# Ledger of designs, part 107: designed miniproteins, single chains

Each design is a single chain, and the fold is of that chain. pLDDT is the mean over its residues in the fold that is shown.

## One batch from the design tools (miniprotein)

Design m3969
Fold by ESMFold2-Fast:
Structure m3969 (fold): chain A 88 residues (1-88)
Amino acid sequence: NPEDQAFLNDESGERRAELARELLDEMTSEWTPEAERLREELVAELRARPYSMIEVLELVARALLELARHRYPDVDLKPLVDISSALK
């Protein structure tokens, strides 16, 4: 679709990076050093490589799942896994 193509064709990667930053900022209530590092790594990756909007959403969901697993290993994370899977 045209939105996915806009994300793929963004040579600067700023569209991809901005979406990831907005979603991580909305969904992350506590920024630890590990969370900040993961955010910076994800933003750098999204700037460096072409990703569709759906792929960006999946990568953000996976990053949030990784942070949740690190903080709350005993919490049921199935909803985040289901969202990540649905984005494929």
Scores: mean pLDDT 70

Design m3970
Fold by ESMFold2-Fast:
Structure m3970 (fold): chain A 68 residues (1-68)
Amino acid sequence: SMEEQIELAEGAIEYLKKHDPKLAEELEKQLKEAVEKKDVSAVSRILAEMLERASELEEQERKKKEEE
């Protein structure tokens, strides 16, 4: 459901804010616009982008910890 996608997106945004606040702000803005328009397709796309970016940052953090 769109509600579940929004909940997942909020979790991803919190993670992104800690690692890339500018990206988090842009994606949060896009998510709010998509939700306001009730564009389920856009919400799904934005959520997928958030999860992909979060995964990339998580891998970067893992490598950084291995180098420390």
Scores: mean pLDDT 78

Design m3971
Fold by ESMFold2-Fast:
Structure m3971 (fold): chain A 87 residues (1-87)
Amino acid sequence: MSEEEKKALLRIIGLILRAIGLIFEAELLLKKGEPLEKVLELLEEALEAAREALKLAKEIGDEKFAEIAEKLIKELEERIKEIKEKL
């Protein structure tokens, strides 16, 4: 594995972890009764991270990380839709 490939993998992992962390933060804020707009901002930021992870995973041909990122994107799109329907 080249240094460039290692950097790409670390970036993908970092983006996936960021997306997951933002989802947990959004769920915590929602449970605390924080404004839905604040929850939406975190979920939209998580979606951007997941989409970037998918793009990078596809560019390096990593099917496993691509599948993980695609699942996160689908979950985030559903959560965002649910929050928007409550606004």
Scores: mean pLDDT 86

Design m3972
Fold by ESMFold2-Fast:
Structure m3972 (fold): chain A 68 residues (1-68)
Amino acid sequence: MSPEEKLEELLKKAEEAVKNRDEKTFLEYIKEISKLIKEEKVPEEVAKKVENRLVGLYLDMAEAKAAE
C-alpha cells in the first residue's frame, strides 16, 4: 500500500470518529497520520492537502461537541 493510500484510509477513519464524536479515537488517528507523514517522507504538496483536511476535521469535531 502506498503512503498516499495509507493516509486516505486513516483520514476516512478519522472522519468516522468525528461522526461518532469519539475524540479519543480521532486524536489517535491524527497521531498516526502525523507519524506516517514524518516516517514515509511524504511530498510537501500531499502533506499540505492532508493538513488542510485535518484542520477541517478538527473544526468539525469542535462543532459536534458544541451541539451538546
Scores: mean pLDDT 78

Design m3973
Fold by ESMFold2-Fast:
Structure m3973 (fold): chain A 68 residues (1-68)
Amino acid sequence: MYEEKIKEDPNDGEAWYNLGLELAKEGKLDEAYEYFDKAAKIYLEKGDFEGEMEVGVKVLEIAVKLVT
C-alpha cells in the first residue's frame, strides 16, 4: 500500500506520513518518527506548511502519551 507508493514516488509526503502512522499503531515508534521526519521535510520543501504542521502535531501527541 503506502510502501509501494513510496517506491514509485519517494517525494510523496502524504505516503511517508501515512506509513509513519501505521508504524506508530504497531508500536514501532523509532521507525514511525523517521518516516514522520521524511514527510515533514518533503512537505516543507514543497511549501505545504499545513501538512508539515500536521506531522509535527502528531509527533508531539505520540511523545506526550509516552511520558504520561
Scores: mean pLDDT 75

Design m3974
Fold by ESMFold2-Fast:
Structure m3974 (fold): chain A 60 residues (1-60)
Amino acid sequence: MELKKEKKEGFEVIEINDVLLEIITKTGKVIADKKTGGVVESEGATKEEIEKASKLAKEL
């Protein structure tokens, strides 16, 4: 099983599959679409962290 993990902008980015990323923020996590940066799910993350995670997902 190949879980690609990297750290960007203080967040841990984990590739779940070919479509979705799990982004671990300081306070929680965000699941985002790799192509659109669209947020599928968030838990415990602040609004600012969600916006930042969405941007990171688009850039990856």
Scores: mean pLDDT 75

Design m3975
Fold by ESMFold2-Fast:
Structure m3975 (fold): chain A 55 residues (1-55)
Amino acid sequence: MKLPEEVLQAEIDAALYYMKAAVARIAGDEKAAEEYRAQAERALAEAERLLAEAE
C-alpha cells in the first residue's frame, strides 16, 4: 500500500507529541501537556489533509 511520506511523517510527529503530552502530565506539568496535545492534534489534522489530497 502506497502512503505519501508526508502523511507518514505527520503521523509520526503526532505520536511523538502525544507521548510528550503524556510524560508532561505524569510530571504534573498540565500546561506543557496541553501544549503538546494541541501540537499532536495539529499534526493529525495535517496528516488528514495530506491524505485527502493524495486520494
Scores: mean pLDDT 79

Design m3976
Fold by ESMFold2-Fast:
Structure m3976 (fold): chain A 97 residues (1-97)
Amino acid sequence: NAMEEKLKKFYEERIKQIEADLETLLGDLERRSPEAAELVRKALENFKPLIEEYKKDKTVESYKKLAFLLETVLAIAQMVLGLDDVIERERKRKELE
């Protein structure tokens, strides 16, 4: 089915983009918050068996689940970085008083 093959390629490219975005974010986190970078690395390592299972199945459904899982990890990493920025701003505000 040509449509199924196109969907697989679409999700493969999306997964590659998410993986590239995660690698970039991990580089940024390592510079700004090594503790947040470690949290993201541990999350990825804990999900590794599930990631490998989804990659092995090579179905549209497995690729959708993998893309969603990786997008969720990326979102959590972004939220952790944002929380560190909020905490730092609050700390500086208190030091000025």
Scores: mean pLDDT 77

Design m3977
Fold by ESMFold2-Fast:
Structure m3977 (fold): chain A 90 residues (1-90)
Amino acid sequence: SEAEELLEKGKEAFEAGDYEKAIELFRKAAALGEGRLKALALANLAEALLKQGDIESAIEALREALATDPDNEEVLKKRLELGEEVKKLK
């Protein structure tokens, strides 16, 4: 699906360090995706937002991801990782 392709392109941009592009692609993936795919896109969006220093938007994205798919192991893992990253930022 288009949402799945956007999620994968977002991951590639994130790995390349292009967080602005990753955020754009993950936002598009989340808008087009449903259920698990949407939750994963939102969780990846949160990580990219944190890399840009947007802690508030990152927390909101993770909350939306968890609300979309509460049992998603990857979302729960990213929530824990984000919490540790936020602590390091003080």
Scores: mean pLDDT 81

Design m3978
Fold by ESMFold2-Fast:
Structure m3978 (fold): chain A 100 residues (1-100)
Amino acid sequence: SAAALREVQLLTVGIAMRLMAEAVELALEGREETAERINRLVVEMLKRAEEAKDAVELLEAMIEGLGEILRVAREAGDERTARLAEEQLEEVRALLAELR
């Protein structure tokens, strides 16, 4: 439904804002390369949210995007962003299970 898609789009924006806040903190700590990588992945997730046809498609794209952010954070030793990505990934997976 259009309402379900809008709800997931708003969730995507909320998650993106939290991840971008973590990227700002990383940049301020001199970890600019990691911050740029996270921001690039967040922008890609927002683009997919804008282009998505339905809620399930967007949730699947979010799982993929959050998985990549989690990998980047773990490679960089950024435990805070990794924890955030992991928690959001669990929430998105639970929501996808309810819509299937």
Scores: mean pLDDT 88

Design m3979
Fold by ESMFold2-Fast:
Structure m3979 (fold): chain A 98 residues (1-98)
Amino acid sequence: ASKEEIERDGIAALLQAIGNLAMEKGDYEGAVKLYEKAIELNPDNAEAWLNLGEAYMKLGDYEKAIEYFRKALELSGDDVELRQRAENLIKEAEEKLK
């Protein structure tokens, strides 16, 4: 990875961590903005997409949550735990739409 890629990945990870803190505090709109910025810097980070979907679940936007969970699943590769989390969250969001 280039120096710029390493710096972007580091800032993306920090933004994701601050987004997680916003989620714990119930600031779901703030969490969305932080996760969106993390994804702008590192769009291949499956966990950031998963976290963005979880924030939309808390906001009651189940259709957007499913879109972002599916993106996380697409990007999960060999990460079995992330894949299982994404699949379970898609099912939960689909049940909320019924």
Scores: mean pLDDT 87

Design m3980
Fold by ESMFold2-Fast:
Structure m3980 (fold): chain A 85 residues (1-85)
Amino acid sequence: MEEEVVERLEELLEKAREAADKGNYEEAARLLEEAARLLEEEREAMVEYLMREYGLSREEAEAAVERAIETLRKLAEKLREKAKE
């Protein structure tokens, strides 16, 4: 179900935020990468969720998911750089 995927995503993002807040940047980066993988694996479910919940077209929903994946991966990269300081 699309709601289950969103709930799992929210849990991963919350754990990543908590890890980053505690200075555990490598753990935060891993959690963000896991969230990006979840979005890739469950892309169709997320697209359907965005269309249903926000009234987006399929093209808009696909673009939003792609941008979310890119953003999560870029954030993970920055956090990994910070972990090596």
Scores: mean pLDDT 84

Design m3981
Fold by ESMFold2-Fast:
Structure m3981 (fold): chain A 70 residues (1-70)
Amino acid sequence: MSLEELLEEAKKLLEELKKKGILSEEEAEAGKKHVEALLKYIGTLPPEEQKKLLEKLEKQIEELRKLVEE
């Protein structure tokens, strides 16, 4: 998964959590900004470190998906 794909997935999950009432509007917006800042930072790292962090973020996104499915 690319940085852009991860950002898209994370934003979609935050929107779903907001629609389910798990997150407030402000919490969802803060989460989106946090993810954008984090992915910008990862984009400045060497490719090897980028790959490792992207893999960790994919796992975190899968955990968020479980919360949405409940």
Scores: mean pLDDT 76

Design m3982
Fold by ESMFold2-Fast:
Structure m3982 (fold): chain A 59 residues (1-59)
Amino acid sequence: SAEAEELAKEGLELLRQGRVEEGTRLLTRAYILAQEAGDDALAAEIERRAREVSRELGL
């Protein structure tokens, strides 16, 4: 879904900027939307990218 993809992009960018609460909120919303749409591949990708960014930032 386009909305979930855009929210995920914004959330990841906010995490990279150190805006952890805002970034996490958008990523959570993106994940829920992907799951509701049955887009398991997108949901898994959001989770994977969030983990990678969190690891790089030491979160």
Scores: mean pLDDT 84

Design m3983
Fold by ESMFold2-Fast:
Structure m3983 (fold): chain A 61 residues (1-61)
Amino acid sequence: MEEKRKIIQDLVEAYESGDEELLRKIAEKYGVSLETVRKAVEAIKNKASGEEINKLIDEIL
């Protein structure tokens, strides 16, 4: 539960800052591809459903 909140917060911060470096750091931190992180950020940006966002976060965790 706590870890999902932290990743969502990190993704929101990266999106709002427009910082490509933060996306890379998130990918390295969770051991996933940069493309996976970008998909999650795009889902948040487009106000996707909670189910869609949870599915993407599960791929990161």
Scores: mean pLDDT 76

Design m3984
Fold by ESMFold2-Fast:
Structure m3984 (fold): chain A 60 residues (1-60)
Amino acid sequence: SLLEQAEKDYAAGLERFKEGDYAAAATAFGHARKLAEQAGDEELARRAEENLRKALEASR
């Protein structure tokens, strides 16, 4: 389902962030946000957006 894909992409983003691959983390969080929005999971979308911002700042 879209929600399951959003959860997997979010988890992948967290893994990449821990590895210091902030560009890959940002991509994964961006996908998670989009899929969470389509699935209607506002909390997951909000969390993904926040972590996307952090990954983008860390990639500077």
Scores: mean pLDDT 88

Design m3985
Fold by ESMFold2-Fast:
Structure m3985 (fold): chain A 82 residues (1-82)
Amino acid sequence: KEELEKKLKEAARHVKEAFEAAEKGDIETAVEHLEKARELLEDFPEAAELLKKAQEAIKKGDIETAYKLAKQALHVALEAIS
């Protein structure tokens, strides 16, 4: 349980860094951070799928939709470990 909580916390940090990069226009770095978050949450297929959709939104320049999807992914993963 503690190990899954650690992975979720690291994934949340990567999501935060992804959106900081996206706000600066660094789309490549933003996508890389979201990919790392997806890898950390691979055992949560619903959360991983939401992060995949967030990556697609970032690639299209839709930062607001990407943020909402990534936040939903973190919430889904948190509920799964509770």
Scores: mean pLDDT 84

Design m3986
Fold by ESMFold2-Fast:
Structure m3986 (fold): chain A 64 residues (1-64)
Amino acid sequence: MKKVLLVVGKDEEKAKEVAEKLKEKYGYDDYIVAPNLSSEEARKLAEEIEEKEGIEVVLARAPE
């Protein structure tokens, strides 16, 4: 089963940097950057992707 990292944060560039670093460190298959999502919205999106694609989504937040 594929593992995809979903990174949220206020700064898109910072979230992308965190996503790339975590993907490289932990060996995730892909990443998605979703700036401006709340924790609730991000969790809902992760669940939707997991159901639709049959993958595992790991949620992370970029530091503020």
Scores: mean pLDDT 79

Design m3987
Fold by ESMFold2-Fast:
Structure m3987 (fold): chain A 69 residues (1-69)
Amino acid sequence: ITEEQAERALREAARELGVELTEPSVQAAGTLIALGESADKAAQAITEVSGIPFETAKRVVEEALRRLA
């Protein structure tokens, strides 16, 4: 999975769930997903960069991973 594919999946997942992500958070989480890091690690990066709750970030990452499967 490329960073571009991961970032696209994250943007689509966020739109579906009604969550607004900042571009830096999409880039950080997209890189982690492309590297094969865990959903929890990608969600933590979104929380640290954008300040949204971890559980919300985790739902976005899980939906993005589902779209990439």
Scores: mean pLDDT 85

Design m3988
Fold by ESMFold2-Fast:
Structure m3988 (fold): chain A 78 residues (1-78)
Amino acid sequence: VLEEILEGIEKALKEGDEAEKAQAEKLLEQIKKAEKLTEEEIEELKKKIEALPKEGSKEAVELQRILELHELLQKEKE
């Protein structure tokens, strides 16, 4: 799963249009942030997500994505 995401990013950066490259770069930044998250930062992110509006919050979706990426990275490392 994570390997497929990384392959998709690499393909978009090499072969994608300007919008696809921008999205791939943004996703790479999210992955880098997820890799460096401490337990304390994870708890802070969860609290921020709970405090944000449940419906339609782009910020909540982005923070949830970072947490999901962190879980995927930890699952592969075990």
Scores: mean pLDDT 72

Design m3989
Fold by ESMFold2-Fast:
Structure m3989 (fold): chain A 67 residues (1-67)
Amino acid sequence: HMSETEFVSRVAQAAAAGNAEEAIKILKEAYEKGYSPETFRSIAYAAEVAGNDEVAKEARKLAEEKA
């Protein structure tokens, strides 16, 4: 089972590589696993810094749904 830290790392890597499809797939898996809103906020920030708006928007949406 992938840890919260591993999810953040994997999504950040996919977003930085420009692979929004892979990043969003990982985000959905994390959501199903019940990871915290803080995890999704961290991912949103990392994706925004990487310039991947699609991933950043999805992560922010999931963070709000968990709050």
Scores: mean pLDDT 77

Design m3990
Fold by ESMFold2-Fast:
Formats: C-alpha cells, sequence, structure tokens
Structure m3990 (fold): chain A 68 residues (1-68)
C-alpha cells in the first residue's frame, strides 16, 4: 500500500548524505535537499507524482509526499 512505498522511500533517502528524511505517522514523508541533493529530490518527486496513491508538493528544497 501507500504506507509501504513511503517506508521504502524513507529507508532509501535516509542512506543518502545529501538528503534529510523524516517519516511522520507512516503517512507523510518529508525530504529536504542539502547542497548537491537537489537532483535526487527531483528524482523522488517524479517517482511519487506517477503513483495515484500519493500526493506530492515541492517547495524550494523540501519535498512532501503524502498517502491519499
Amino acid sequence: GAAEILEEMYEEAKKDPRLEAELIDGKTLVLTAKEGGELKLIGYALRAIGDPRLEVSLEGNTLTIRAK
């Protein structure tokens, strides 16, 4: 389900030193790009926007992905 996708994205992003990742209640993933992480953040946004179970918003260097 959507929660499982967010958990997988969280575990992947947490391992990248160019990103900060936070998973809130298993329903909202917040990713913040550090210097040099901007293209990685865009990659996550593109992956999430194609999934009808997820809502995405990108503001500056912060990406928020939510389960619908």
Scores: mean pLDDT 86

Design m3991
Fold by ESMFold2-Fast:
Structure m3991 (fold): chain A 89 residues (1-89)
Amino acid sequence: MEEKVARELAEQLRRAAEAAERGDLEAVREALRRAEETALEYARSLGLSEEELAELREYLERLREWILSHAADPEVVEALRATAEELAA
């Protein structure tokens, strides 16, 4: 389960990085949204409380908006790619 979740997250983060390199902000948003859904479903499966899930959702939403605001920054694109590679390993 955990390995499969990590691979799904890695794939979405890789797609977000590739979309950001193309300047396709809609594709970045969609990839990050899918990553958020995967992370929240996994957290729920681990027995996190509704309060903990709400905090995680808020954090992920803030992170998504920050990434979208900085998608033109090569360091942000590289961080997304590096995180995807680490999760896929």
Scores: mean pLDDT 82

Design m3992
Fold by ESMFold2-Fast:
Structure m3992 (fold): chain A 66 residues (1-66)
Amino acid sequence: DPRAKEGKRNQELLSKLKSAQEAIEYVAKQLGIDPSGLTSDDLVNLLAQQEAARAAAARALAAALA
């Protein structure tokens, strides 16, 4: 059923957006930054930076074990 597949995809995207938004609002509050002043581009950039930091940490561990 194409509609069921599309609904599940939309639900996953909404869940990811909510989790990302909540995490960034939490971090912004901890840093004393107004989360309402953040744009969607700022949120995407923060997520990309977190993902890059995790990848860098994994590479550093692999290099230390080599």
Scores: mean pLDDT 67

Design m3993
Fold by ESMFold2-Fast:
Structure m3993 (fold): chain A 87 residues (1-87)
Amino acid sequence: SLSELLEKLKEVARNTLKKIKELKRKKESFEKVLEVAREGLRQMLELTEEIASRYDVNDPEVVEALKEVEKILLEIGEIVKEIRKES
């Protein structure tokens, strides 16, 4: 269902952010952080393509979920920038 796909998309975004925060805490390499970010982005893209293929992207539930994912992606971007400066 749409709600299940949107929840999976948000879960992938939240889990990617959580993993990246953990990598920052452990002072892991920038390369490892980038690997995790790329895998998360790949999964989010696949889910977004699935949603767009079956559902109206102007649906308020889709728009709201994409805004939440965008907010998480911006937070990931800030953490990645911080880790790069420490590398």
Scores: mean pLDDT 87

Design m3994
Fold by ESMFold2-Fast:
Structure m3994 (fold): chain A 56 residues (1-56)
Amino acid sequence: MEEAEKLAEEGNKYADEGKYEEAARKFREAAELYKNKNPIMAKILNDAAKKLEAVV
């Protein structure tokens, strides 16, 4: 899960920088890796990506 955590952190960094499209992409990649081991986190990350995509 280190890879999924890294992608989620990269997404947060892009969101903090106002790069919402890039942030949404990273959150979706992280969510895909979380699906099997942490489906709650996967849903949170996908929901975050949708919100960021709506802002852009």
Scores: mean pLDDT 79

Design m3995
Fold by ESMFold2-Fast:
Structure m3995 (fold): chain A 87 residues (1-87)
Amino acid sequence: HMSEEELEAEINVAFAVMQVALLKKIVEDHPELATPEIRKLLEEAQRKVDEAIEALKRGDYETAIRYANEAIELVKKAFELIDEKLK
């Protein structure tokens, strides 16, 4: 039914959505961790997720995977900054 590329795109986008949602919840629950840099990374990651979802809707699986991966990297950077602050 689905191609492997479509399935990969759906999994990557779903993972990116979950990662951005987790970061957003942590920032909302712990505003003391929400530096301007972390907020900027969250905004950028959300924008990338929105672009990935739109690409997925139009069947542009390569673009969806790209934006999803970019969102994941932005979230990873934000968590690294949070981890440094907790040391």
Scores: mean pLDDT 87

Design m3996
Fold by ESMFold2-Fast:
Structure m3996 (fold): chain A 85 residues (1-85)
Amino acid sequence: MEEAKREAVKLIEEFREEALKVAEENGEDVEKVKEELDKAIEAARKGNFEEAIKHLLKAGDLLPKEYIPKVVGLVLHIIGLEIDG
């Protein structure tokens, strides 16, 4: 489980970097995206993948619709880590 937590945190941190750039470029609420992704990272660190997924979906809802497939893919990856970790 500790390895799954580290992988989930890393994946969300990498997504956060891209998501903040996308939000800034599209005039979206960068601070809200940042808040939700920071909450997702904290939940993942605690092993609360369900809570991490909820915050990822909230962050995704603040991003352009073109990013929905990336958000869904990340959510599915984290679900896989919870099942197999």
Scores: mean pLDDT 81

Design m3997
Fold by ESMFold2-Fast:
Structure m3997 (fold): chain A 96 residues (1-96)
Amino acid sequence: SEIIKKLEEIKKRLEEMAADPALTPEQQAFFRDLIDQIDTLINLIKNKADPELVKRVVEALIETVRRGLAASTDPRVQAFLEEILKELEEILKEIP
């Protein structure tokens, strides 16, 4: 699945960001939460869950990213989350 491949690439980038020693413990916990949500989403798609449930999970993930953006004062974290937000919004459009 192209959507699963995109989600796995997003997850990899989130894992790389979460490993950055310059991040605060709160920022690291936030990125770990996003990784867990991506894993849940990948498993739902692999198990052919109801498309409406998949959409709701993607929308919840987008909302989590938007809250992280609003709370962040780190320009590097903001730029990263803006990129992730754009990619998740494109994924949402691809769900049937």
Scores: mean pLDDT 87

Design m3998
Fold by ESMFold2-Fast:
Structure m3998 (fold): chain A 85 residues (1-85)
Amino acid sequence: SAAFQRVLAGAGLRSEDDVFAAVVRRLIEIYKTHPPEKAEKLRQSLLDVMLELFREYGAQALESKIRELRTLKTLEELEAFLKRR
């Protein structure tokens, strides 16, 4: 949507792939900088907010990618996912 494209432009992001890569990098940062219990809570909060945002703007591809991302449970899986995509 036009509203979503304006949000992306305001954040310096140029594509949905850039948005998704930023979300994955933020999850990796959370796991590296927080104890496991706190990292899991922050991960759940971030993914919930991103899923709601993408639904509101009709970004179906990003919504599907966030649902897939919820299946990844370790820092190693997140880093592997970022390297492959």
Scores: mean pLDDT 73

Design m3999
Fold by ESMFold2-Fast:
Structure m3999 (fold): chain A 89 residues (1-89)
Amino acid sequence: MSREEFLLEAEAGIYAIQAAVYENLADRYVKEGKFEQAAKWYEKASDYYRKAAELLRRSGTPQGRRDAENFEKAAEELKKKAEEYKKLS
């Protein structure tokens, strides 16, 4: 792994951690019945997983490509959750 590849994967990791934090926050709002706030944070989590995936694809590594696919799927699922909870608010 080159320094550039390492830095792209490290930055992607930061976005992925932030996405997980936003997802957990959204889940807490769902438990409180605050569906509009939950939708907002699921949208943010989705955006951050997409940013992580983009950086991982740019790294060009086989592992980065696999991780990007996983984060793209997570982003899509969170976007669907945001749309569902937006309809309930």
Scores: mean pLDDT 88

Design m4000
Fold by ESMFold2-Fast:
Structure m4000 (fold): chain A 63 residues (1-63)
Amino acid sequence: KVEEYEKKIKENPNDAQAYLNLGKAYFEKGEYDKAIEYYRKAIQLDPDNGEAAKLLGEALEAK
């Protein structure tokens, strides 16, 4: 399922939602460092998206 979101990002590198979904997938796997990286990328592409910022905070506290 991670591979599906990685494919979407490869096809559209500016898809903030795909980065957010990939971050969520890594968070659920306990891969918090990867989740943090993808959440930060989602925020960089769409800084007004409060969901990505909230999830970044949760991932940072889960470490």
Scores: mean pLDDT 80

